# Ledger of designs, part 55: designed miniproteins, single chains, continued (3)

Each design is a single chain, and the fold is of that chain. pLDDT is the mean over its residues in the fold that is shown.

## One batch from the design tools (miniprotein)

Design m9888
Fold by ESMFold2-Fast:
Structure m9888 (fold): chain A 92 residues (1-92)
Amino acid sequence: EAVELGREGGKLALEAGVIAVRHGRGRGLSLGIAAALQGIGAIFNAEKLKRGYDAGVDAIGGGEAAIDASPEARKLGEEAKRLGRKAAELGK
């Protein structure tokens, strides 16, 4: 279960990286890596997962605008919430 949760965290991080690149930011790769590290770190803490997602979206495309501009960003948010709940359950 911890392994599965880690794998899903890695998937979330990769999706954040793809979104960063798609937004054509000059530092897209760096932003993607930052979001990836946040996603992985947050897997061990539901609060961190939520903050990691928010920080990642802000870094990638500017919060609300990024979510509106990208279906992937919306899916990333939903997946982050799901992983946060699983991390909380695993931490019991």
Scores: mean pLDDT 52

Design m9889
Fold by ESMFold2-Fast:
Structure m9889 (fold): chain A 89 residues (1-89)
Amino acid sequence: MTPEELAERLRKLAEVTRAELEAMGKAELAERVERLLLEAAEAARAGDIERAAELLAEAMYEAAVAMGVDPEEARRLAEEYAERLVELA
């Protein structure tokens, strides 16, 4: 996958995740998670896949915990997102 395609996927993930968190009444967290995912998209576009994966993992961990996922399961989910990003790069 190209850096541009990865960045666009991360931007779309940011839009969806923000909407879900806002629907749950967690607007401040939605803004923070969106910011992390948009920073991940910028890192991916620049070819810094390791940084993009770190930011994606942080964003998805925070989102999952906010959605009521157990912290250990949230960490596993975040790691799976990061691993998938590296595989697609």
Scores: mean pLDDT 85

Design m9890
Fold by ESMFold2-Fast:
Structure m9890 (fold): chain A 90 residues (1-90)
Amino acid sequence: KKKEEIEFLKEIAVDKIEETPDEYLEKFVESLVESTKDLLVEDYGIPEEEAERLGKEFLEKALPYVKAKDKKGLIEAVEEFFEKAAEAAE
């Protein structure tokens, strides 16, 4: 059930990236990290410190794709992030 929920959120995030204008991608990924951190801490019981670390690692990887306007690379980074989040939630 946890993996199904995270998989659903991953699909929503991918759809939103495709819909989001390039100029708003940075704000979108920042908001995505904040929302995912809250989910991991409150719903999955991940320590806040670990959730912060995962978010920072994702932003560091994702921001180069945002700056390059590479939505395909950004989608791959988001997919990997949610896969790691699902593993951490187990």
Scores: mean pLDDT 79

Design m9891
Fold by ESMFold2-Fast:
Formats: sequence, C-alpha cells, structure tokens
Structure m9891 (fold): chain A 82 residues (1-82)
Amino acid sequence: MIKLKEGDEVTFDLNKGDYVIEAEEGYYAVITDENGNEVFRIKPSKKLVFKKGSTTPKVIINGKEYDGVELKPGKYTVKAEK
C-alpha cells in the first residue's frame, strides 16, 4: 500500500505488480504518466487499486468498487497535493 504525504512522489509500473494508493487526509493523489501528463486524480480518503495487468484502476468508497479512467500500460508517478 502506498500512502502519500505532501511532497511525496512514488513511481510504479502497472505491468509489475498490484498497487493500492491512498493520499493522506486533506490531500489529493495525482497520477501522471512518463511525460508528466496528469491522467487521474483521487480525492482525499479514497483508495485507488491497480491489479497487475489491468489498465483500469478501481476506486473504493465505503467498500464498493467503481471504475476509474483506463490508463495505458507502463510507468506512472503518484504525488500528494492539497
């Protein structure tokens, strides 16, 4: 599980594993591609789940799954912002 504070940046590869991403309370988790383009933004206290080999993240709210935006396979960076 990746929990982010302000100023944290973590790089992850959608082809290499399962990821659960959560920003700390009061922060957005902002996901950018290798070119620095923002592809997804999660509101505070929401979890974003990437399964190995899947390009569509799941957003978990109160135990229910919702589909996020479809991403291309590859490396992404997640950063916490207010």
Scores: mean pLDDT 71

Design m9892
Fold by ESMFold2-Fast:
Structure m9892 (fold): chain A 87 residues (1-87)
Amino acid sequence: MEAELEEALREAEEEYRRMAELGREAIAKGNEEAIKIFEETMKRIAELQRELLALIEAGASLEELLEKVREIREALREGVRELEEAL
């Protein structure tokens, strides 16, 4: 379980770095559609990160933390896909 959580966190971090790179490209190109996708995705990620922090502070189970990290990872993956299609 803990190893799965660490792997999911690593995967989410990699997706976050990719999102940041694509976001910078969208801004540099002045691509309004891509910038909007980036902003909407980052807003959703911020909401999910607040939920994750609340779970950590409440002493939630590793299973609950893993599920939230996976939700963040999937949201990032979807955002990356949409950004790559718009760029």
Scores: mean pLDDT 87

Design m9893
Fold by ESMFold2-Fast:
Structure m9893 (fold): chain A 88 residues (1-88)
Amino acid sequence: MPSMDQQIQQMSDHVNRSSSQPNPYSPTDDDVQTMMSRVRRQSGTLPQPVRDWVNTVVDQAQTMPRSQQFSVLTGLSVSMGQVRNQIS
């Protein structure tokens, strides 16, 4: 089974790739709020060290432009789904 550190590293790598790719659409405030709600819901199902890391990334994302914030949140949502599937 992957360790917590390996899970966090996989999520970090995915978020970094997602944030570096251009967003093909200009996200609205509603899009960001919807994705934020999804990220918060998903993080509640994960172990505390992973949740702590996700909360740190979310807090940093709040200082970013909307397009970058949406890309980071989308990357978090996808990577959390992948990690959850690895936990059985």
Scores: mean pLDDT 74

Design m9894
Fold by ESMFold2-Fast:
Structure m9894 (fold): chain A 84 residues (1-84)
Amino acid sequence: MGEEARKRAEQVLSEGEKQFKQAIQLVKDGNIEEGTKLFRDASEKIKRMAEEAFEVDGGSGVELMEKRKKLEEEFEKTLKEAEE
C-alpha cells in the first residue's frame, strides 16, 4: 500500500516544479527576492512530503529528496547567472 502516498508525492512534486519554473522566471526578470522566496517555499514543501513519505514508502522519500536537490542546484545556478 503506497498508492495514496505516491499520488500525494506526485502532486506535491508537480506543484513544486510549477513553483520552481515561476521562481526561475522571477529571478530572470530581476525579482530575485520574490523568486528566492517562492523557491524556498517549494523546496520546503517537497522536503516535508519526502520526510512523510519515508515513514510509509522509503523509495518515494528518496525520489522526492533527489528531485529537491536537483531543483536547488538548478536554482542556485540561475541565481549566479542572474548576478552577471
Scores: mean pLDDT 76

Design m9895
Fold by ESMFold2-Fast:
Structure m9895 (fold): chain A 69 residues (1-69)
Amino acid sequence: GKVETKVKDQKTKEELAEEVTKLVLEAAKNKKDSSSAIGEILNDVYEKYPEWFKYAEEKAAEEMKKYEA
């Protein structure tokens, strides 16, 4: 089926940063490959919010460093 209209779900940089932060934290708590999980999220951001991609990427990198042992 086709959608009637495209959903304009434009989040702010802060909302994207919070989502990225939560996903990094969740990956760290589960001790899974955080890089792989973050990569999927960044791909979603690139497709849905390309204007925020660089910001989300930078935020993910900084958050990931907090959980490096």
Scores: mean pLDDT 63

Design m9896
Fold by ESMFold2-Fast:
Structure m9896 (fold): chain A 100 residues (1-100)
Amino acid sequence: LEDLQLIEPGPLLKEILESLGITKDVLTLAELLTGLSLYMAKGIKSGELKRSSEDPLVVDLSNTPLGKLLGVKTLDITDFSGIYERIERLIKEGKIKVVE
């Protein structure tokens, strides 16, 4: 899907967004990326997401909804390109739906 205008989040993504007070059934890609960034920032601040002892920009996503969604154990919070590529892969795999 080359033209991502509207996205319907799956159960894991909806859980993440609802934890932020985002209750929209359909989001733009920009709103989704903003929501994921906010989720990570809030999780780091609350201590729900643990920072790596070696690099404070790397967070441990093991056993988290975001880690399950992205299929990763750790993530650099500044790597928005990597997050974007993972989201595109989930759309291609049908785990996140584009509204058509």
Scores: mean pLDDT 71

Design m9897
Fold by ESMFold2-Fast:
Structure m9897 (fold): chain A 100 residues (1-100)
Amino acid sequence: SLEELLALLRLLLERTADPENAEILREVFAQIIPPEEVATREQLVALLREALENPLNPPSEAVRRIVGMLYALLLSPSLLDLLPKEAQDLFLQLLAELRA
């Protein structure tokens, strides 16, 4: 669900950024992705995929930062290992969807 995807993204931000940065990124995410543009999980995945495929022209700054964080986690196994197993599995599923 959209709520589960948003919860995952917030968890990833909290675990990969300094506490102060995690708070700022959550606030930016909440403010910059308008509810009217993202009503479903599929729409959020599409926005993340668009930013991934078009890094020089992302849909928003918040989406660009989220995609950058997801790739940082993939490139750093030590950071991924800090996540609960369920969150690791959901993260890998999200990456597979973004690459499809």
Scores: mean pLDDT 67

Design m9898
Fold by ESMFold2-Fast:
Structure m9898 (fold): chain A 84 residues (1-84)
Amino acid sequence: SEAELQARIEALRATQKAAKEDPRRDEIIAELRKTDHPVAQAGLRLLENVDASDEEIRELLAEYEAAMAAQLEEYRALAEALDA
């Protein structure tokens, strides 16, 4: 439904806000792009397809959310390894 799509878009906006507030965001994105990371690719793809149809936006958001979830898990593992 449109309500479900809107909720996903709002969740993405919240994630984008958090990322923008990170002073290392640009450095992280540049590093991810160099490694050809799925998160960077999905995020860039979403950014480039601002005129995408509702169906395509849903697909792109799902891909981005999945990539972000995987990346957050990697960040958690890395942080734990660096601290211990």
Scores: mean pLDDT 67

Design m9899
Fold by ESMFold2-Fast:
Structure m9899 (fold): chain A 62 residues (1-62)
Amino acid sequence: PITVEGWVGGIKYTVTATLDGYTVEISGKGSKEEKEEAQKKGDEIGKRLVGLLKQQQALAAL
């Protein structure tokens, strides 16, 4: 599992990725736009991390 944290304004996003998928947790205070941006950013990070983990597992099998 990999965990990445970041901020968009006052909104904190926490992305946790595993071979089975990812989750994005949003917290803090900010605008609706900041919350939506944080969610989108977390989603993109999560997808990339899951892909990276799957590729690393395949490489380790070599």
Scores: mean pLDDT 81

Design m9900
Fold by ESMFold2-Fast:
Structure m9900 (fold): chain A 102 residues (1-102)
Amino acid sequence: GPLVAEFLRRAADRLEKLAKEIEKAYENGDTSKAKELGQEAIDVLERAAKVLPEGSPLREKLKKYIEEAKQALDNGDYKTLAEIVREAAKLLREEAERIEKS
């Protein structure tokens, strides 16, 4: 519905910003800030997954991205974390557009 589409679009916008901020923090050697931003990105992904139908292909893919993001964060792999967050943002934006056109 329209509320789900709006939520997913806002989540995608936030995740795109977080991915860029994670990359900048990492490039500047601010691993503490990169970790904080990474945790925020995981929280956004978990909230986005909860609004999608159980068993939907996108929800299952987001669960996989959340698992991979948590692993990247735990390993201090902020480059991979930012890439995962950016890919998830793209998928959420595509789903929001699909719902709005339906």
Scores: mean pLDDT 88

Design m9901
Fold by ESMFold2-Fast:
Structure m9901 (fold): chain A 74 residues (1-74)
Amino acid sequence: MNAAEAARAAAEGARATGAGSAAATMKWQFLQHMKEQGGSEEALELAREGYRAGTAGDAERAAELMFKAAEQAE
């Protein structure tokens, strides 16, 4: 399983359980997986932007940025 697959699985599962927590779970699992895989610079930058959006309370934007990070993780 690559970083993109892991991030999508986490995001979909978390979204089924509730807003806010979905973005946080997706961010955490994606960042861990990216570190384990030695993720690309672009993917890590997008993940950091997602974290910043999440801390600002914008869960929707955080999730969107995580999907973009997953695409760049290829």
Scores: mean pLDDT 60

Design m9902
Fold by ESMFold2-Fast:
Structure m9902 (fold): chain A 78 residues (1-78)
Amino acid sequence: SEAERRARLEAALAELDALLEKYADDPVIQAIAEFHRRVLQRELAAPLPPAERARVLAEYRAFMEAHREEAQKVAEAL
């Protein structure tokens, strides 16, 4: 239901806010959390059509992959 959808999105946003506060000094976690927050805020405003949802999911995957590569580069440089 829409009420369940809204409740889940609001709960997820609250969890992200708590994570941002907990990991305030970690710029990678902050960047990841900000991306998630933007996606959830968009969903909360209105349900995305399937085509737009697919685009958002693709952006999310690309963002995660980019951060994974940066984590590997940091490890290799040490």
Scores: mean pLDDT 69

Design m9903
Fold by ESMFold2-Fast:
Formats: structure tokens, C-alpha cells, sequence
Structure m9903 (fold): chain A 83 residues (1-83)
């Protein structure tokens, strides 16, 4: 669907920008607020924020793997929410 494609593309951009920033808490807050603005549930928005924070904490060990994993998991949460 057009909504799924839009949210997937925006997820990629949000993760890319988050991985350039030093503030893990702010990155988690930004994706949670974005998810709520898109009409996703409170539960999904909270999970997306926590996943973003977890993978950002792993950034120094393997940047590309952490980024790819964050994108994949967050997209999966969106897909589960949308059906």
C-alpha cells in the first residue's frame, strides 16, 4: 500500500538521521512522536522508540549492522500494525 511504502521510506530517513546524532533519548522520542503523528498505536510507537535506542547503543560496535537491524525491526513493527 502507499501508506506502507511512505512509512518505510520515512523510517529509513529517521534511522539514518538518528545514527548521525549523539542523543539516544532524543532519537527515541523523535521516532515515537513521528509514529503517533502517523496514527500508529501507543504500543507500536513505544516499541519503535525502544528499538531505536537499543540499536543506537550498539552503533559503536557495528554501525552498518545496527542501522540495518533497526530499519528491519521498525519496518516489521509498522507492517504488524498495518496488517
Amino acid sequence: SSLREKLHKETEKLVEEAFKKEDIEEAGKEIREWALKQGLSDKTALQMGEIMKQYLESKKDDLEKSKEAAIKVIKSLIDEELG
Scores: mean pLDDT 85

Design m9904
Fold by ESMFold2-Fast:
Structure m9904 (fold): chain A 57 residues (1-57)
Amino acid sequence: GEERREEREAVLREIADTLRFIGDTFTEALEKIKEENPDIPGEEAFREALDITEEKI
């Protein structure tokens, strides 16, 4: 029946929503960091964006 497809689709949607949230949160944090510190090294901006993203998850 439909049960397996509904369950699988729900799980996939939840995973997709979580990944989208993580990606959006990271991108927003990275852009904000770069806006406030244009001269920040890319690696440090990336690390700080990851720290902010981890804090929100």
Scores: mean pLDDT 79

Design m9905
Fold by ESMFold2-Fast:
Structure m9905 (fold): chain A 82 residues (1-82)
Amino acid sequence: DLEEAKKKLIEKVEELKNFSEEEKKELIRVIEGSTDLSTLPMKLLFTLSRLLNLDVSSLQPPRGLSAVETSIELLERADKLA
């Protein structure tokens, strides 16, 4: 369910410790603007890479995860690197 996934991801963004309110707002806009779960991890990856000024390779999650699990892992990894 796309809406359930968005709710969970927005909640996760709000829990991030090392991101500003404006950065969180940008991540939430990316999540809310998504129409397809399969593209959401890539959109988050590129947004996080830009916000942290890091290569996408630095944020690459483990393989075999679902789109929601990948998105959560990306947010958690980014929070640790911020």
Scores: mean pLDDT 82

Design m9906
Fold by ESMFold2-Fast:
Structure m9906 (fold): chain A 64 residues (1-64)
Amino acid sequence: MLSEEQKQEIAERVREAMARAVRLAIAGQPELAAEIGQRATEELGKEYGVSKEEIREISTEFGL
């Protein structure tokens, strides 16, 4: 089970990835924006041993 500190770290990294994806989408690079989101999810899954569904639940918990 993830600690509160680990959930906060995951939420922070999701926020950073979303901010970067939004900037790329505004710059007219939607394919790169999608790739940023996918890679962030894969990286978090490997680093914390969590599924995409768990990352989504944590993101929702933190208002993302």
Scores: mean pLDDT 81

Design m9907
Fold by ESMFold2-Fast:
Structure m9907 (fold): chain A 70 residues (1-70)
Amino acid sequence: SKEEVELKLGVYRIALGATELVIARMRERLAAETDPAVKARQQALIAQNQADAAALEKQIAELEAELKRL
């Protein structure tokens, strides 16, 4: 139903916002880091969270397209 799609969109949008805040905070920590090994590990974690954000954006786009068809 339209209501179920709208609820799912709300949940995924909240999840995306939370993931974006995590990425922003990780980037702030990375900017202050001087240890190359720690930087490399932090960059890998940022890349992982960016991949998760991209997956959420794709799911949101699919749900928005579904909502337009209802």
Scores: mean pLDDT 89

Design m9908
Fold by ESMFold2-Fast:
Structure m9908 (fold): chain A 65 residues (1-65)
Amino acid sequence: MEQQLKDFQYFADSVIDAARRVLGPEQVSALEAEVQKLLDQLRAGEITPQQARERIQAELARLLA
């Protein structure tokens, strides 16, 4: 379980770092809030790591539209 949380955190940090290069501060803050929500859901066992990755990618796509 701990390795899956670390793997998602590294993935999420990479996505946020990339987003900071193309998005404004308000949009980056929204993405950071979604990452925190997904981490909490992963720790609670409410979602899988695959679902968490899909949700962060969907939020990034929404913010880029």
Scores: mean pLDDT 81

Design m9909
Fold by ESMFold2-Fast:
Structure m9909 (fold): chain A 57 residues (1-57)
Amino acid sequence: SMAELERLREEARRLREEAPSPGARAIAGKMLVDLEAGKASVEQARRALAAAREAEA
């Protein structure tokens, strides 16, 4: 869905900019690039962003 894709893009952008962990920023940055290119599935993006958020904890 477009609304989910927009939400995931915004979450990835936020994590890339705000995550204290360089690793979390790298994961979010890659997912943002893949989402912008239309290469990432919604499920793939969700799991990657969840992993980035878990890495920050």
Scores: mean pLDDT 77

Design m9910
Fold by ESMFold2-Fast:
Structure m9910 (fold): chain A 91 residues (1-91)
Amino acid sequence: VVEEVRREMAEAVERARKLGEEAERAEAEGRKEEALRLYKEALELLKKTAEEALERLEKAPASPEVEALKAFLQGLIEEADKAIKEIEEKL
């Protein structure tokens, strides 16, 4: 479970990075609203992946490694949610 979660999170981070690059290009071209939407999409992807990973880890046997990952994912979800709300206020 732990290795599967790490792999899924790494893939989500890579996809979010690509969306961030698209957002930077849109911003450079003066398409600020499109850039904000792309940033929001990247954050929503990270949040959703972290939520799915957290749900899976809650079904796993308790261990220090599992508990550390759960704490990390909870923090990531909280930060992503905060950032999404800030973007929505600018749209």
Scores: mean pLDDT 82

Design m9911
Fold by ESMFold2-Fast:
Structure m9911 (fold): chain A 82 residues (1-82)
Amino acid sequence: MKELKDELNKKMIEVMQSTSRLMEYSFYDPSKVEDAIKETEEKIKELEEARKKLAPYDPKLSKIGDQVIKTSKSIIDSVKKK
């Protein structure tokens, strides 16, 4: 149980860090944006897998993970439109 929660927390942090770097690159170094999008999408996939594993045991924390995924996807969409 603790291991699944620790994994979800780790993956949420990784997604948030990747999303922050993507936003930084969108303002300061546009040449890195495409690779940063791919990295963020990969981290989102890993978070989705961790969320699914945790859902039967902690649906509330799994829901927080889903919110992080939705927010990160919205940021990617926003960056792609610029």
Scores: mean pLDDT 83

Design m9912
Fold by ESMFold2-Fast:
Structure m9912 (fold): chain A 56 residues (1-56)
Amino acid sequence: MASELLKAWAEVDPSDLEGQMEAMRAAGVHLPPLETTSQAAAALAGAVLREIGDEL
């Protein structure tokens, strides 16, 4: 279900990218090692969209 991932992501400060990645991993999402903020942000957005898509 999307709600757990979305709740974890929403509770993390948007400026705390590492916290957002940890929340995604805690929800069972595997994120590749990313070195740039843009790549990490894109990966996080993709993971959220996948979770939303599972509900739709």
Scores: mean pLDDT 62

Design m9913
Fold by ESMFold2-Fast:
Structure m9913 (fold): chain A 67 residues (1-67)
Amino acid sequence: SQRVQIMIMHVKKMAKDLESLGDHDSAQQIRSLVDQAEQALKQGDYDSAEKLALEGLGVYSQSLKRL
């Protein structure tokens, strides 16, 4: 799904933004989730890809509350 691909792209940018802010642990966690989401997308599992991307958004949100 193009929507899921766009979501993954935005979550990748969020990981880069956290890296720039010094939260390397959360950035690495998000990148791991993005890698898993991209694997699910390659297998045609759009539901799993979306769930993993949303989990990445959750990590980003929690990181911002600590900053």
Scores: mean pLDDT 86

Design m9914
Fold by ESMFold2-Fast:
Structure m9914 (fold): chain A 105 residues (1-105)
Amino acid sequence: GALADAAIAHLEAKIRELEDLLKQATDPIVIRSIEQIIAALRKVIEAIRAGRITAPADIDRAVALADELVELAKELMKNKDNVLKVTGLTLRIIGIILDLESLLK
């Protein structure tokens, strides 16, 4: 439906933004984290396309979590030399990916 189509377009735009960040990334932990986010978002797009995520609340949640992951990826890029911040951001990214995967069922 219209909501699902809009969500897929939004998630595809977020993947493109993450791919642009990957082109600039040099730190292996940053690269791996962004690759994990892209993989999670691709799984969400596939689940929406397959009709496994259909509830408006779940679609809205997936979009909100994707937006948060992109902002965390940008923070990770800015703070790549700060080991404590990188560790905290990486753990938060993993937590949000697990929240996304809970929608995939």
Scores: mean pLDDT 90

Design m9915
Fold by ESMFold2-Fast:
Structure m9915 (fold): chain A 68 residues (1-68)
Amino acid sequence: MEEILETIKTIIKLVKRQVADPEKARKMFLTAVDDLLTYYKETKGLSEEQLKEIREEAEKYLDEVLKE
């Protein structure tokens, strides 16, 4: 779980640096997060609670990064 969250945070940072447009960055972030969560649900058998927690933490981090 924690490893997946760190991967998502890294993607958010990379998207922020590569894309100057915050709306485009947000779309890229959401697509990447959803794809990763789907993949890890199938591969790692994560619980619904774990998926929700990761998604919530990623969204908080996204808001923090995109405001800067």
Scores: mean pLDDT 72

Design m9916
Fold by ESMFold2-Fast:
Structure m9916 (fold): chain A 86 residues (1-86)
Amino acid sequence: MKVGEGVGPADKEGVIKAIEEAARKAGLSEEAIKKMVEIAEEKVPEKPTAEQLKELAVKIQLEVPGVRKVKITLEGDEVHVEIETV
C-alpha cells in the first residue's frame, strides 16, 4: 500500500494538478494518471463544489485500476487530494 498527496488551488486546473501529483507520489502508472485526468477534465467545472469533488473521487475509485481509495477535500481556497493504492 502506497499513499500520495497533492494540493492545488480550488479551481479546475488546481484539481487536475493535485490529482496528478497525488497519483505520481502514490506510484500509479502514466496510463492510470491519464485516465484520472480524463475523468477530472469531464467532471470538474471551473469552480467545483465539495460535493462535485466527492463525486469525482468516487468515479476515479470505480474506474481506475490499482486505486483503493481517493479522498478529495475542499479547504478554503485549496483542494487536497489523497490517493491510496492496493
Scores: mean pLDDT 85

Design m9917
Fold by ESMFold2-Fast:
Structure m9917 (fold): chain A 110 residues (1-110)
Amino acid sequence: RDPAAEAARTLAGVQAGEDRHIQEVSARAPELIAEERKKADEYRKLAQEASGDPAVAARYNALAKLEEKHAEGYERIRQDPAAGREVHSEIRKATGEANEEIARQDALAA
């Protein structure tokens, strides 16, 4: 048994897995876009219902923006599956920004 060969097979498997995931996301993009837009609308409604609590409303608005970013990402993958890695990186960044905003609002509400 060769640990270097095992590691090489693992890396090849990860790459093949990412390529399959991008193809699967591309095939399901219309459904995923609709789901994320529905979530964004639901979060906006919750933000409006929480209008008496600015921190809670801000949290729901941040979540709505994140879901819109996911929908935009899926639309880009639908148009160009080769953009999948760039889109994934952008979504990861947007998720981090949303989590930081939510944490900031939670600290203000405490």
Scores: mean pLDDT 75

Design m9918
Fold by ESMFold2-Fast:
Structure m9918 (fold): chain A 77 residues (1-77)
Amino acid sequence: SDELVAELERLLERLKELLRQYLESHKDQFSDEEIEAALQQIDRLAAAAVEQARQSEEMARRLKAIVEREIEQLEAL
């Protein structure tokens, strides 16, 4: 449903922000250019996942569950 896809999009934005914060907290290992490139790649993958979710409600539900779990794991760090 459109609602499930919108929820997935919000969760993917949250996941991206957590990953950005993680990468930026490790500036000794990653340059600004590397962080930008990684976040751009994440945006492309997220867009592909959203497109797949629009084609299948079952896929939307499964992707949402996976993203929620990843967010919980990152927030626990």
Scores: mean pLDDT 84

Design m9919
Fold by ESMFold2-Fast:
Structure m9919 (fold): chain A 66 residues (1-66)
Amino acid sequence: MSKLEEAKKKIEELVKQAERLHQAAVQGTGQERQQYYQQFVEQVKALQKLKDKYNIKDNVVFSYEA
């Protein structure tokens, strides 16, 4: 129970980090954009692995869909 709650809290933190990286990627140029986007993708992969480990099947909507 507490482990699942910790995982959910960590997921929310990772979502915040991913949103920040995505925003930086969108507003970046050239190599800078690509670098931030790669970091965003890695963060999303880490998030998905954590969700899979704790069997959390929620769809996460990022603010970047605007």
Scores: mean pLDDT 71

Design m9920
Fold by ESMFold2-Fast:
Structure m9920 (fold): chain A 87 residues (1-87)
Amino acid sequence: MSIEEEIAFTKELVKKHIKSGKYKSARELFKAVADELEARGLKGPALTFRYLADNIDKLSTYFLALMYIKDLGLSEEEYKRFLSLLP
């Protein structure tokens, strides 16, 4: 898989997890994303989302997560849902 394909796949996966509405926190959501990426052999993306999950309480990580989510092309409702999951 190319880097572009890994990025596109990861973005779609994050969108699916946000749309599912089953997570109580951004930490839980990012952990679920990391676990699925790892199961698929996408080690770089998996480590990235594991880091985001473990460090979401840090201001720099919080802001990186917001910048990433804003780039996903979410609907207003999906974006508001994600905001409600942040610490």
Scores: mean pLDDT 84

Design m9921
Fold by ESMFold2-Fast:
Structure m9921 (fold): chain A 57 residues (1-57)
Amino acid sequence: SAELQAIQREIGRELRRIGDAIDVGIARAREILAAGGSFEDALAAIKEALVEAGYGK
């Protein structure tokens, strides 16, 4: 149905946005780890990228 297709497109857009935010967070996390930072700091960078993108708080 048109409704199902609209829902699938919306989910696809949201998943891509989340994926992009995670990629940014992972890039930041890699820089933190390369500089000798902790895994907790690396995870915080990923969470912060998600918050910046409008996910989580």
Scores: mean pLDDT 83

Design m9922
Fold by ESMFold2-Fast:
Structure m9922 (fold): chain A 78 residues (1-78)
Amino acid sequence: SAAQDQQRVLDAELELGMLLIKKAVGTLTIKELDDAEKKIQDYLKQTSNPDHQKALQEVLEEVKKLKKEVEKELKKKK
């Protein structure tokens, strides 16, 4: 339903917000980013509304971008 699709979008946005806070305070891990990416991909498979699919895809791209940034920082510290 549209209400369930909207709830998944809100949950994904909240997850991204928490990841951004953890990055800012220096506690974000690659595992948390992998878990978030998988969760949002599962939400995309369950979502039927095109606008909600677009919103979830945008959140997924931001999580992937954040993961690349964290991976670069980890490589620089080696």
Scores: mean pLDDT 83

